# Ledger of designs, part 22: designed miniproteins, single chains

Each design is a single chain, and the fold is of that chain. pLDDT is the mean over its residues in the fold that is shown.

## One batch from the design tools (miniprotein)

Design m790
Fold by ESMFold2-Fast:
Structure m790 (fold): chain A 86 residues (1-86)
Amino acid sequence: SELEEAKKTFLELIENSKKVEVDKEELKKEIEELKKKYEEALKNKDYLEAVRYLRKIIVLSVLLEKPLEEILKLLEEALKLAKKSL
């Protein structure tokens, strides 16, 4: 499924990102800003924007080597809502 493919792609990015140097403090700030935008998109029932922000958060979380389980679950929920709304 599309959700399973997205999860697999982001997990593969975890392995690839381990070899790159990143500004971890700047990435953490961007994640916090994206979380606020995600929450605003959900309040506005803009589920496609919510999915977009969650995907960005996942990519940045991969670069920070953070656990993705909770964020991937939120992505699944947002994608289901987006598909139902289309």
Scores: mean pLDDT 75

Design m791
Fold by ESMFold2-Fast:
Structure m791 (fold): chain A 70 residues (1-70)
Amino acid sequence: EPSPYERVLEKVKEQVKKIIDQYGDRLSKEQLLDLARAEAEIEGKRAGLSPEQTARLVEEVEKFVEELYE
């Protein structure tokens, strides 16, 4: 079964895809990364993840965005 961390990660990835769909033609990759980091931090804290888990969530989301631009 997906852990709480895995559920939050999937939710944030879905939100990031929506941000890229809405703003990818108007914002730079760096601006999109900033938005993705902010979403990960907000959702991680909202879900009650530890600071360490939230930092990991941000890192995973950054990697996800980088992979979309390879």
Scores: mean pLDDT 81

Design m792
Fold by ESMFold2-Fast:
Structure m792 (fold): chain A 65 residues (1-65)
Amino acid sequence: MSEEEFEREVALALYDMAIGLAKSMGYKIPEEVEKKAREYAENGEVQKAVDLIFKAIDEEKKRLE
């Protein structure tokens, strides 16, 4: 596996874990955010993908305040 392929695989795995965790906890992540985060993950931009998901979780927490 190339470095690029490895980074993409890691990013997608972390994306799947973050989305799964959020959904299991009942957080409503907008579909557009989910799509954009997946796009970042497919490009190997793991930090951008994860940050976007966690930002959505934080916004949902504030909404449930």
Scores: mean pLDDT 78

Design m793
Fold by ESMFold2-Fast:
Structure m793 (fold): chain A 83 residues (1-83)
Amino acid sequence: SVEENKKLLKAFKEEVIKYLKEKNIPYNEEKINIGFQQLINLIDDNEVTKEKALKAFGEALKKEYKISQEDLEKIRKKAEEKA
């Protein structure tokens, strides 16, 4: 459902922020929140699938914060467990 898709993206955002804090990586929480809200709006408008939204969000954060693919996959698994 759209509601479950939003819950997963929110959990993913929270796990990324937690990872960045624990690794002492400088981040802009407002910028992350803006990107997140844009993807939530696209899901609400039925313009993107959950998988495409999560992949796009994850790839953008990985590129911005130099997160390894292995760590990004661990973050995704933690988010899925919470959702």
Scores: mean pLDDT 79

Design m794
Fold by ESMFold2-Fast:
Structure m794 (fold): chain A 84 residues (1-84)
Amino acid sequence: MKLSEEELELEVEIALVLMEAAVNRLAIEKLDLPEEVREKALELVERAIELADEAEKADLEEARRLVEEARRLVREANELIEKA
Protein backbone atom coordinates (compact mmCIF):
# COMPACT_ATOMS: atom_id res chain seq x y z
CA MET A 1 0.00 0.00 0.00
CA LYS A 2 1.25 3.47 -0.96
CA LEU A 3 0.33 6.59 0.99
CA SER A 4 -0.60 9.69 -0.99
CA GLU A 5 1.13 12.96 -0.10
CA GLU A 6 -2.10 14.10 1.59
CA GLU A 7 -2.28 10.87 3.64
CA LEU A 8 1.39 11.19 4.64
CA GLU A 9 0.88 14.83 5.70
CA LEU A 10 -2.11 13.73 7.78
CA GLU A 11 -0.04 11.02 9.52
CA VAL A 12 2.61 13.64 10.37
CA GLU A 13 -0.10 15.98 11.74
CA ILE A 14 -1.50 13.17 13.91
CA ALA A 15 1.99 12.36 15.24
CA LEU A 16 2.60 16.05 16.08
CA VAL A 17 -0.72 16.34 17.94
CA LEU A 18 0.07 13.19 19.96
CA MET A 19 3.56 14.52 20.77
CA GLU A 20 2.16 17.90 21.93
CA ALA A 21 -0.51 16.10 24.00
CA ALA A 22 2.21 13.99 25.67
CA VAL A 23 4.26 17.12 26.49
CA ASN A 24 1.19 18.85 27.98
CA ARG A 25 0.33 15.73 30.01
CA LEU A 26 3.88 15.66 31.40
CA ALA A 27 3.60 19.38 32.30
CA ILE A 28 0.28 18.73 34.08
CA GLU A 29 1.89 15.93 36.13
CA LYS A 30 5.11 17.84 36.98
CA LEU A 31 3.80 21.37 37.58
CA ASP A 32 2.07 22.46 40.79
CA LEU A 33 -1.14 23.56 39.06
CA PRO A 34 -4.45 24.49 40.73
CA GLU A 35 -6.68 21.38 40.87
CA GLU A 36 -9.38 22.93 38.62
CA VAL A 37 -6.80 23.80 35.93
CA ARG A 38 -5.16 20.37 36.23
CA GLU A 39 -8.47 18.50 35.82
CA LYS A 40 -9.70 20.62 32.88
CA ALA A 41 -6.35 20.54 31.05
CA LEU A 42 -6.09 16.77 31.54
CA GLU A 43 -9.63 16.24 30.14
CA LEU A 44 -8.76 18.33 27.06
CA VAL A 45 -5.48 16.43 26.49
CA GLU A 46 -7.13 13.01 26.92
CA ARG A 47 -9.92 13.93 24.47
CA ALA A 48 -7.34 15.19 21.96
CA ILE A 49 -5.52 11.82 22.16
CA GLU A 50 -8.84 9.99 21.60
CA LEU A 51 -9.61 12.14 18.52
CA ALA A 52 -6.10 11.58 17.13
CA ASP A 53 -6.51 7.81 17.59
CA GLU A 54 -9.89 7.98 15.78
CA ALA A 55 -8.28 10.00 12.96
CA GLU A 56 -5.78 7.17 12.30
CA LYS A 57 -8.75 4.83 11.61
CA ALA A 58 -10.93 7.31 9.70
CA ASP A 59 -11.15 8.22 6.02
CA LEU A 60 -9.10 11.23 4.87
CA GLU A 61 -11.89 13.84 5.09
CA GLU A 62 -13.08 12.74 8.56
CA ALA A 63 -9.47 12.34 9.76
CA ARG A 64 -8.70 15.97 8.82
CA ARG A 65 -11.71 17.17 10.82
CA LEU A 66 -10.71 15.06 13.85
CA VAL A 67 -7.08 16.29 13.73
CA GLU A 68 -8.21 19.94 13.56
CA GLU A 69 -10.41 19.40 16.64
CA ALA A 70 -7.61 17.55 18.49
CA ARG A 71 -5.19 20.41 17.72
CA ARG A 72 -7.72 22.93 19.06
CA LEU A 73 -8.08 20.95 22.33
CA VAL A 74 -4.29 20.66 22.81
CA ARG A 75 -3.95 24.42 22.23
CA GLU A 76 -6.72 25.13 24.77
CA ALA A 77 -5.01 22.88 27.34
CA ASN A 78 -1.66 24.61 26.74
CA GLU A 79 -3.25 28.04 27.27
CA LEU A 80 -4.78 26.89 30.59
CA ILE A 81 -1.42 25.57 31.79
CA GLU A 82 0.45 28.75 30.74
CA LYS A 83 -2.04 31.04 32.53
CA ALA A 84 -1.81 29.06 35.78
Scores: mean pLDDT 82

Design m795
Fold by ESMFold2-Fast:
Structure m795 (fold): chain A 70 residues (1-70)
Amino acid sequence: MTLEEIKKAAIEAYRKFGKTSALTVGMVMALETPELSEEEIKRALVEAGVSEKTAELAALTVMNSRKILA
């Protein structure tokens, strides 16, 4: 399965289920684009309808994942 298939499925799940899939969408976007800043990730998720708190945690999780895996 390709990253594009996973991303599309995550977006569709986000539209239908909302909460849980929002983090998946954020992580996929950030992993695909390592140049995205924490603020950019948060802003994109908020614009997609995710709460500011959830978006902030998702962005922080991605930043921490990058640090662990270099």
Scores: mean pLDDT 64

Design m796
Fold by ESMFold2-Fast:
Structure m796 (fold): chain A 62 residues (1-62)
Amino acid sequence: DRILEAAVKLIEEKGISNTTIEDIAKAAGVSRGTVYRHFPSGAILATAAALIKVGDEIDAEL
């Protein structure tokens, strides 16, 4: 999904704390409402982070 792909890229580039739903929407070329339609309750950040780091600990390279 374009939205999830944009979220993963932004989190990898600038970290989860510096990535917002608005940044993801802009990078994916959609509205903020469209992001919430695909990921109710704003779980996009948690889902993208889980895809980047499927493991026991988070790498300190951010």
Scores: mean pLDDT 69

Design m797
Fold by ESMFold2-Fast:
Structure m797 (fold): chain A 84 residues (1-84)
Amino acid sequence: PLFLSEEEVRAQLDAAVDALPKAHKEGKETQLLVATMILAVAAHILGYNEVAAEALKRVADFEEKLGNTELAERYRKIAEEVAK
């Protein structure tokens, strides 16, 4: 299996989340959201729970800015569960 360091996973998740507003304007946010969620799940599996939770909270903030309040609340709840 591919091994990823906590720093590498954190950097990739930060880059993906930072790219979400531009991807949304380009109509590509779904592809980037799926990739971001896969990376967050990988972080959780590797035990990088705080990194995964932080990424999910940032995705929630992005969705809330778009008016997707229910989706934002769901991501925040998942982040709380992952942070345990």
Scores: mean pLDDT 82

Design m798
Fold by ESMFold2-Fast:
Structure m798 (fold): chain A 99 residues (1-99)
Amino acid sequence: SEKVSRAASLLAAADIYLAGATLPFLSKEERENLFKAAIDLYYEAARLAVEAGDQETARWAIENLKKAIETAKKNGFSKEVIDYGEKRLKEAEELLKKA
């Protein structure tokens, strides 16, 4: 389905943004902005997968969102940015639970 294909593309884009968020030559602000972009892409991938009935892809997106938050914690990102990720994770988990 188009939604499944789009979810896969968003997951790939999110991985690229998350990799950018860990680059040591970028400022903390630049890394945190890339991280927030990755979180939004993982969330959108989960939402599209849930809407398509693809629970496996939705679970993969949620698992990658969890890993992204752990990466942010290990890299000393601000509480505000981590809280943003955790809020998006909770929203994604609620979407899957209601599906």
Scores: mean pLDDT 88

Design m799
Fold by ESMFold2-Fast:
Structure m799 (fold): chain A 55 residues (1-55)
Amino acid sequence: SELTKQRRELLQEALARIREIKKETAETGDVEAGREREQQVNDELQAKIAELDKK
């Protein structure tokens, strides 16, 4: 179904963003900022999945 595909895409995009954040953290050494960014990605993912699950 389209909803299953959209969920899969949301998860893959979130994972790709987290990988980029980890690269940024490695470059800057700012582990706390990296964790905050990862948390924001997870919060956004959860919100988007919740909206999708209403459909």
Scores: mean pLDDT 83

Design m800
Fold by ESMFold2-Fast:
Structure m800 (fold): chain A 62 residues (1-62)
Amino acid sequence: MWTVESLRDYVMTLFRAPPGSERERAAVRAFQRHAGLDDVPVDGVLGEATVAALNRRVAEAR
């Protein structure tokens, strides 16, 4: 399962974005849009809601 910390590391690595930058927020928004997570706003914030939605989608994709 993803955690907020592991998901943040993954997104930052995937998009080559430095932590805490505006590029981090842009990368998170791109990830949120691409993943098509329901009930999660495309706001560039990685939180428990985003992690929970992703874990649900991963479980469904089994």
Scores: mean pLDDT 70

Design m801
Fold by ESMFold2-Fast:
Structure m801 (fold): chain A 119 residues (1-119)
Amino acid sequence: SMEKIAKANELKKKGDEYLLNKDYENAIKLYEEAIALYEEVDKDSENLAETLANLATAYLNLGKYEEAIEYAERAIELAPDSPVAATALLIKAQALRKLGKDEEAQKLQQEALDLLDKV
């Protein structure tokens, strides 16, 4: 419903505010609530993809690298030819680098740059 989308957007915005303030635990809580609402009514949306990428960023900053990869992959699958996918590829690359998978990380970094060059 439009009401659920509006609520999800407000939760995403509050999550973004916590993320900018480096309050990653509160950002995650709000993003998870927003994702649940988006998946009910707007599960193929750019807003869901952006929320998943921002959730992945929060997990990356908490050192939860496997979770960061999981949510980044979901964002890429949902919006594969988008600026959000480029951001999610970079998040996944950073997490892989932290896990010692440097060659895989470098390949994803190049894929992200190629997406950004698509105009």
Scores: mean pLDDT 89

Design m802
Fold by ESMFold2-Fast:
Structure m802 (fold): chain A 101 residues (1-101)
Amino acid sequence: DPVELALAIIEMVRRGDIDEEEAIKVLSRLFGVSEETARKIIEMSREEQLEALAKLFGVSRETVERAWRRLREDPVRYAAATLQAVGEIIEIRLEEEKKKK
């Protein structure tokens, strides 16, 4: 679920589990938004993030709020989304290392 994945990435930044710059690149790559747009979303309040994600994915705010509740209530669901995000971070880092040579 792309909404749950986006919410998990944002929560990982808030917990300090990933770097903000890495989260910006992952969100940009996965959802086709600019890095500027991804940065703005990460820096928003929780309420603004729920509204922004609803508009980004073309769903209701209630749909995003339900996805957020499911992630918070189900640690296995959260873990699955974080593993997917970590996989994308690894791919981005490997691509950047190849460009620095």
Scores: mean pLDDT 81

Design m803
Fold by ESMFold2-Fast:
Structure m803 (fold): chain A 56 residues (1-56)
Amino acid sequence: SELVKQLLEAIGAVLRAIGDIFQAELDGDAEALEKAKKKLEEAKKQLDEVQKQLDA
Protein backbone atom coordinates (compact mmCIF):
# COMPACT_ATOMS: atom_id res chain seq x y z
CA SER A 1 0.00 0.00 0.00
CA GLU A 2 1.30 3.45 -0.99
CA LEU A 3 -0.23 5.05 2.12
CA VAL A 4 1.49 2.50 4.40
CA LYS A 5 4.82 3.27 2.67
CA GLN A 6 4.27 7.02 3.18
CA LEU A 7 3.34 6.46 6.84
CA LEU A 8 6.51 4.42 7.50
CA GLU A 9 8.65 7.05 5.74
CA ALA A 10 7.06 9.83 7.83
CA ILE A 11 7.62 7.88 11.07
CA GLY A 12 11.23 7.24 10.02
CA ALA A 13 11.78 10.96 9.38
CA VAL A 14 10.46 11.81 12.87
CA LEU A 15 12.72 9.21 14.54
CA ARG A 16 15.74 10.39 12.53
CA ALA A 17 15.15 14.02 13.56
CA ILE A 18 14.83 13.03 17.24
CA GLY A 19 18.14 11.15 16.97
CA ASP A 20 19.77 14.21 15.37
CA ILE A 21 18.53 16.39 18.27
CA PHE A 22 20.09 14.04 20.86
CA GLN A 23 23.37 13.89 18.93
CA ALA A 24 23.53 17.70 18.61
CA GLU A 25 22.87 18.07 22.36
CA LEU A 26 25.67 15.58 23.17
CA ASP A 27 28.04 17.46 20.82
CA GLY A 28 27.01 20.89 22.17
CA ASP A 29 26.39 21.99 18.56
CA ALA A 30 23.76 24.77 18.67
CA GLU A 31 23.65 25.08 14.84
CA ALA A 32 23.06 21.33 14.38
CA LEU A 33 20.41 21.42 17.15
CA GLU A 34 18.48 24.23 15.41
CA LYS A 35 18.64 22.38 12.07
CA ALA A 36 17.46 19.14 13.69
CA LYS A 37 14.51 20.94 15.35
CA LYS A 38 13.49 22.34 11.95
CA LYS A 39 13.66 18.85 10.41
CA LEU A 40 11.50 17.49 13.26
CA GLU A 41 8.87 20.18 12.58
CA GLU A 42 8.86 19.30 8.85
CA ALA A 43 8.63 15.56 9.63
CA LYS A 44 5.68 16.16 12.02
CA LYS A 45 3.84 18.04 9.24
CA GLN A 46 4.49 15.13 6.86
CA LEU A 47 3.12 12.66 9.42
CA ASP A 48 0.01 14.84 9.97
CA GLU A 49 -0.70 14.92 6.20
CA VAL A 50 -0.42 11.11 5.94
CA GLN A 51 -2.73 10.69 8.97
CA LYS A 52 -5.34 12.93 7.30
CA GLN A 53 -5.21 10.70 4.20
CA LEU A 54 -5.77 7.59 6.34
CA ASP A 55 -8.75 9.20 8.16
CA ALA A 56 -10.44 10.31 4.91
Scores: mean pLDDT 84

Design m804
Fold by ESMFold2-Fast:
Structure m804 (fold): chain A 68 residues (1-68)
Amino acid sequence: AATAERLALLREAFEKVREYAKQGNLDEAKRIAQEAGDRLGIELVLPDTPEEAAKAAERGIAQLDEVA
């Protein structure tokens, strides 16, 4: 798989994490992050609040845009 496919998977995961975190569903956001981390072989750790988790996901998306 190309690097672009891996970055797309990370971006999709961060977008879902942001969506659920903004809805106040931190447990679902953490589940999405764990599934993406397992698929990519990395640890994706989220903050303990929905607001901080949403901000972390937004920063992750911005970082992926810089790396692409």
Scores: mean pLDDT 78

Design m805
Fold by ESMFold2-Fast:
Structure m805 (fold): chain A 67 residues (1-67)
Amino acid sequence: SLKELLEEAIKYLEEGKVDEAISILLEAKYKFPEEEIQKLLDEALLYLKKGEVEKAIEALKEALKYV
């Protein structure tokens, strides 16, 4: 489920495993083509590209309230 993928990505980010988290978020983009989900995943990926890991975690945790 999307929720399980987001929880796994958060866990990897909290462990400092950014590349593993990115792989999970890209898998979620492949499995969930809905525009609202794509925007959420793109925002988290943008934070990670900028090195803002804590903001990526916050965005994903906020998203879990709605999935």
Scores: mean pLDDT 85

Design m806
Fold by ESMFold2-Fast:
Structure m806 (fold): chain A 59 residues (1-59)
Amino acid sequence: DIAVQALVRFAGLSEEQAREVVELVLAGDPTAEEIAERFGLSVEEAARVLALARAMLAL
């Protein structure tokens, strides 16, 4: 999955974390705060992760 590889490469997530982010984005519209709390990121870092995931998924 290109989105998973992009999140690992550019956002510094593990492959497992990247897959979970992709699944959350595909299943709904998670907030940056939800991603931040789940993965131990800042809200700003989580917002970048979401933006990258959405771009890779053409959302």
Scores: mean pLDDT 80

Design m807
Fold by ESMFold2-Fast:
Structure m807 (fold): chain A 102 residues (1-102)
Amino acid sequence: MRVTVEVTLTVGNASEAQVHDLLGHFLATLVALARERGLRILDIRVEIEREGDRYVVTVTVTLEGPREDVLALAEEAVARTRAWLAENYPDATLEAEVRVVE
């Protein structure tokens, strides 16, 4: 089954360089988890927008696998990225939303 998931990461109190570092960590984590869980990544699209004092990072990922496994993968990647951000950039804030796109 082909499943597309959209991950929206809203980052506050961070520089553009820190947002790029966060995105790099998120993508590396997502790719590693997909490989570990046997889910095939078909497409990844990234958009970064500055909205006032915040950055909105939208990552759209298409994977081949069961919908529940793809959603769980995306949510785990978010959780690990949140933990990483807290350790490396404790002043930065992160709001995350994960949704399946049909």
Scores: mean pLDDT 89

Design m808
Fold by ESMFold2-Fast:
Structure m808 (fold): chain A 60 residues (1-60)
Amino acid sequence: MREKALQATVRAAKAYLDGNEEEAEKWLQEALDYAPSPELRENIRKAVETAKAFAKEVEA
């Protein structure tokens, strides 16, 4: 489960960088569903939010 959560997290981050916010939200939800612990879920949320913020800054 953890490996799938990490793979989905990477896909969510890449989707934000590609400008596909809808696909990014889908992958984020899948990553959270695969995460076996609350700690990993929180780390996934932080990582994806960081990627989302970075994508917006690069576009600006």
Scores: mean pLDDT 78

Design m809
Fold by ESMFold2-Fast:
Structure m809 (fold): chain A 97 residues (1-97)
Amino acid sequence: SKEEAEKYYEKGKELFKQGKYEEAVEYYEKAIRLDPEYAEAYFNLAQALNKLGKEGPVVSEEFKKVAERYGFTGEAARYLHLAYLADPNLPALLKLL
């Protein structure tokens, strides 16, 4: 399932580059269902949701303030938080926060 998760993740990235953010979200969600610890998929899902302007559940106050400072709000902030919880040592996430 991890190999299939990676394939969905790569297709999501291709769709994101094409500006097809709603379709990118669907493929990142498929990747996460197959590998719930896929930190990069959560991060890219957050970016796609941020492009769509979708709102969602509140994350922790500390992480909410950090995420919002870098333009991630609502549903996007939630998935950015989940990316951090899945892999707190992800260097790319830390540099973008």
Scores: mean pLDDT 70

Design m811
Fold by ESMFold2-Fast:
Structure m811 (fold): chain A 66 residues (1-66)
Amino acid sequence: MMEALQELVESGKKLAELLKDPSVKEDALKAAQEIDQKLQSGAPLEEVAKEAKKKAEELEKKAKEA
């Protein structure tokens, strides 16, 4: 449980940095909204952390290619 929370926090920081990048800003905002919706729906923290990490990695790759 503590590890999943740490992964979620790290992914959140990565998404916050991606919001500063104009090439992926809109996608980063949508990813943050989807993560928030999953947390509000009572999804397991571990599942949300994994999805947040996946979205952050996909957007980081896209930003590097722009």
Scores: mean pLDDT 78

Design m812
Fold by ESMFold2-Fast:
Structure m812 (fold): chain A 62 residues (1-62)
Amino acid sequence: MSGEEAAEKAREKLEEMKASGAAPKEMLEEVQNYATLAVARGELEAGEEIGKEAKALAEELG
């Protein structure tokens, strides 16, 4: 999986989390795992941004 693909997956999972109106630990971990993979594959800004957004949303919903 490329960094761009990982960032896309992280964004898709973040949107699913927003749509559900809930932030169970498993959803947050899944988004963070893809965001971390995006960072590791060279998409530093996208991965970090999505990860921070997911954490902020989890704190807002939980």
Scores: mean pLDDT 79

Design m813
Fold by ESMFold2-Fast:
Structure m813 (fold): chain A 81 residues (1-81)
Amino acid sequence: MEKRFEAEVLLALAEIYLAIGKMDYEKGNYDSAIDSYRKAIKLYEEAIRLAEEAGDTDLAQEARSNLEFAKKNLEEVEKKK
């Protein structure tokens, strides 16, 4: 229960950093966007580990999908810098 809740909290935090990164990217603040996407990626990776330890396969899959999206966003902003 606690590990699943912790994974959910980390997912929410990662989503916030992903949103901040997108906002900075749209404004042309590429360094800030890169930093935020990297923070989101790290949080998604931690959320996946906790979800797997909790046996929550659905939560782990959601986190993996979001991680891939964050990685693609990071690649896109790095190409424009």
Scores: mean pLDDT 86

Design m814
Fold by ESMFold2-Fast:
Structure m814 (fold): chain A 85 residues (1-85)
Amino acid sequence: SAHLEEAGEYLNKAGVRAAIEGDEELLAKIQEAARALKEASKTGDYEKAIKALEEALKLAQEKGNEVIAELLRKALDAAKRASKE
């Protein structure tokens, strides 16, 4: 779906940024969310992907990384829309 592709795009942008910044902890959480989103694309079950995205977003917010937090919020919104299809 377009919403699934949008979620993947924002999540990829967040991951690239975390890697450039050397934030290994945030990158690991983003990679966990990416794996869950890939699983959701095959099963139609978005619960794990949404949870992983919420955990990655919370970590970005706790670290004060506003740019990565915005990208993760957009990915989460898109994943929630994909889950309603």
Scores: mean pLDDT 88

Design m815
Fold by ESMFold2-Fast:
Structure m815 (fold): chain A 85 residues (1-85)
Amino acid sequence: MDAEIEEYARRLAEFLLAHRDELLPLARATFEAEAALLDPEAAAEARRLGAETLAALEAGDLEAATRALTELLRLLYAEAQRRGE
C-alpha cells in the first residue's frame, strides 16, 4: 500500500500542479473538509499536512508536494479504516 499511495500522491500532485490556478482553491477546500471529519488531534495533523501540500503546490515544488500529500493520504486512509473503512 505505501508504494501505491505514493504513486497516487505523485500523480495527483502532478495534476494539481498542471492546473493549480484552477484547482488549488478546490484542493484547499477538499483538505479542510476531510480534516473536519477527523478527531481533533488527527484533524490538526491533517491540516498541517494539507497546508504543507498547498504551500509546495504554490511554490511549484513537486517533490515537496508529493511527500506532504503522501503523508496526508496515509493519515486519511488510516483514519477511514479506523472509522470502519
Scores: mean pLDDT 83

Design m816
Fold by ESMFold2-Fast:
Structure m816 (fold): chain A 55 residues (1-55)
Amino acid sequence: SMEELLAEVDKIVAESKSEEEALAKIFELIRRRNASDEETAAVLRHFAERYLAKL
């Protein structure tokens, strides 16, 4: 589900050492889940929002 996908994004952001590591893991997540274009857009938007919040 979308909620589970976004929860995994939150975990990746929290556990990653760098933006590059987090992005690599997020692209792996997208590939593993065969995410749709809509899901991919939501994941990337959520990542950007969460990453900016860490600043």
Scores: mean pLDDT 80

Design m817
Fold by ESMFold2-Fast:
Structure m817 (fold): chain A 87 residues (1-87)
Amino acid sequence: SEAEARRARLRQELEDILRALKKRNPFITDEDVEKILEAAERGPEELVEYLKKINLDPGTIRALVMLVARARGLTPEQAAALAEKLS
C-alpha cells in the first residue's frame, strides 16, 4: 500500500542518516541504531528519551526530531517548534 511504501522510505532514510551518524560518533553501537529506529517509529518523544540516554549532543537530537516530525507530516515550522519543546 501507499502507507507501507511511505513507512519503508522513512525507515531507509533514517537508516542512511544513522549509518552516517555512527561513522561520526563511534560510541554509537548497532544496538543503539536499532533502538533509535524503534523509538522513531513510536514517536518523537520516545526518540528524544533514547537519544538523551546515550548522550547525543543537543544539536543532533534536534535534527533527528525534526526529521521524524517532518516524515510524520509536520511542516518545517511545526517540526522546529516540537524539536525545541522536546530538547
Scores: mean pLDDT 78

Design m818
Fold by ESMFold2-Fast:
Structure m818 (fold): chain A 68 residues (1-68)
Amino acid sequence: SAVETFIGLLLRAIGDPRLEARIVGEDTIEIVAKEGGLPVLEEMLAEVQARPDLSAELKGDTLTVTLK
């Protein structure tokens, strides 16, 4: 489900030392790349873009993921 994917992305980002994650709204998270983290964000972007119930935007080193 979209919710399971959203929570999974948040937990994966929290567990990865190349990333920082924050909850910025009820249905929105931001994942920020540290050194070496940008390729992980690009993979996450592709995964989210494959889901109709999620939106994703990558700006610089920050991936914003929103539940629709």
Scores: mean pLDDT 82

Design m819
Fold by ESMFold2-Fast:
Structure m819 (fold): chain A 114 residues (1-114)
Amino acid sequence: MKVEEARNYLLLAKRLLEEGKYEEAIEYAEKAIELAKDDPIVKAEALKVLGQAYYKLGKYEEAAKYYEEAAELYLKLGLTVAAAEALKNLAKAYEKLGKYEKAEEYKKKAEELE
C-alpha cells in the first residue's frame, strides 16, 4: 500500500514538473520520498525530480543537493546511465553557482561512467 502510494506521488510529481508547476512537483516528490523507504528506485527518481524542480526555480544549491543524493543512490543501485545524467545536472547546477572546479569534477565523474 505505501509503496503504491509512493509511486503514485512520484508519477504526479513528474507530471507537475512537465506542466511547469515546480513548487507542487517538489511537494509531491517529497511525499514520494517519505513513503518510498523500501523502494530505492522510486526514492532516486523522486530525488531527481526535486533536483530538476529546484533548478527550474533558480534554487541551484537545493538542486545540487538533490542531484548529488540521486546520483549516489543510482550508483548504489548499479544504474550508471541515470547516475551519469544526475552528475551532469549536478555539474550544471554548480556552474550556475559559480563553483567551476566542482562543476568540472562532477562532469569528469559522469564521463567515467560512460
Scores: mean pLDDT 88

Design m820
Fold by ESMFold2-Fast:
Structure m820 (fold): chain A 74 residues (1-74)
Amino acid sequence: MEKLEEFKEKLKKAIEELKSIKDEEKRKEAIEKISKELTEEALKLREELKDDPELLEELHKAVGEYQKELAKLV
């Protein structure tokens, strides 16, 4: 599914972008903004994938990995 793959790439790029921000306050603001946008997109994808349990599990796993990487930056 193209939208799920695009979302997974967005998650990876978001983490790399956040890692590049060395200023703690700016990184915190970027995390808040990006996480809000990505959460909204994840909710929309979850609704689109509700009839496909394998893709839903893949989405859940990708979001979980993103949250784990975020925890290392805070």
Scores: mean pLDDT 81

Design m821
Fold by ESMFold2-Fast:
Structure m821 (fold): chain A 69 residues (1-69)
Amino acid sequence: MEDEELEERYAREMREAARAGDVERLREIGRRAVEHFEPEAAEEERERIVEQAAGLPELLARLEKEPKK
């Protein structure tokens, strides 16, 4: 048990790759995470999750542009 430890590991790797703007690394991490956590997901759904991970650098850039209160 402790999918939570694996989730933390994947989340950490994704944050580092996103901060570096490494889209290919994010896709690779996303593929591994989907295969582990969503093994029964349809291929289209897996691809959507991977593309969402690849979009993290753009999302972070947009969030950083907006001032936080």
Scores: mean pLDDT 69

Design m822
Fold by ESMFold2-Fast:
Structure m822 (fold): chain A 82 residues (1-82)
Amino acid sequence: LALLLALVALALARVAIRLAAAAGNREALKLGIAAALLAIGALVLAELALKTGDEEKLKEAIREAIRAIALALAAIALALAA
């Protein structure tokens, strides 16, 4: 689940960045980039958790992926409003 959520977060962040760039909205672009960085962090933590069996890292990966998804959606909303 964590790996799938991280991949979804990364996909949404990429959509956010493309929409923000097309809209010329710098604030939306910053949020999209932040979402992408969090999604990459979640992906690394999810892969590490899978290799080590670390439940704490798995929970952290899920939390970071959810934050990345929320931030990407906020970036998309901001880009579409501009």
Scores: mean pLDDT 79

Design m823
Fold by ESMFold2-Fast:
Structure m823 (fold): chain A 59 residues (1-59)
Amino acid sequence: GELYVAVRDYSPTSPDELALQKGDRVEVLEEVDEEWVLARNLATGAVGRVPKSVLEPAP
């Protein structure tokens, strides 16, 4: 999938959401909708939904 970086911390509000720390590298697996993606945190190996607004494209 596409590589992104977390631009801020994200704390899950539901069990299906992905926890992120600022600077975490993330692989986007699938777009869920306009605002959410299904992604893997490459630091933790966890998979979950995360808002697109906390991610920026990585080189």
Scores: mean pLDDT 83

Design m824
Fold by ESMFold2-Fast:
Structure m824 (fold): chain A 51 residues (1-51)
Amino acid sequence: GADPEAAAEAALKVVPEGDPEVLLEAARDAAARGASTERAIAGAVAAAEGK
C-alpha cells in the first residue's frame, strides 16, 4: 500500500495552495483501500482541486 505521509507531501508539491490536512486525509483513505503511492498522490491532488 501507499505511504500516506509521502503521498500527501508529493501532492502538496503539485497543489501548494492545498490544505495539508485534506491532502493527508485523502492519501490515508487511498492507502487504506490498497492504492499505490502514485494513485494516492493523484487522489489527494483531485480532492484538493475539487474543493
Scores: mean pLDDT 77

Design m825
Fold by ESMFold2-Fast:
Structure m825 (fold): chain A 65 residues (1-65)
Amino acid sequence: MLPKEEGEKLAEEYGLKAAGALARGDLETAVQYARKALEAAKESGNEEGAKRSEKGVEQLEQLLG
């Protein structure tokens, strides 16, 4: 298992990659990175980060149909 601080940094990194994918219209890649960000946020115990990532994943999945 990753340390909590490591998980928080990974959540931020994956979140940025998801945002980059969205900016170029790559919804599938954005969803994949958003899911990884959610996993890392849960591992770090960041409840607010996990909720934001979960909402982001749900929104992106709705956009995919």
Scores: mean pLDDT 77

Design m826
Fold by ESMFold2-Fast:
Structure m826 (fold): chain A 76 residues (1-76)
Amino acid sequence: SAEARRAAIEAGASAGLALIKAAVSEIGGSSPEEIERARRGAEEALEYARKAEEAARRGDAEKAREYAEKAREAAK
């Protein structure tokens, strides 16, 4: 349970960082293409973070970790 919960928190942190990066890119005047790429990464990271939370709620640590890794990849 603790492992699954930690993975869900990690996934959420990845999604949060991706959202901040997207917002900073928009405010900082990055190109429209770069802003769109950052937004897509953030949206994908958020989707995986939600799946990680769902997996953690049912006690599936393995799936929670898989989704956390995907969220981290999407956030890069």
Scores: mean pLDDT 85

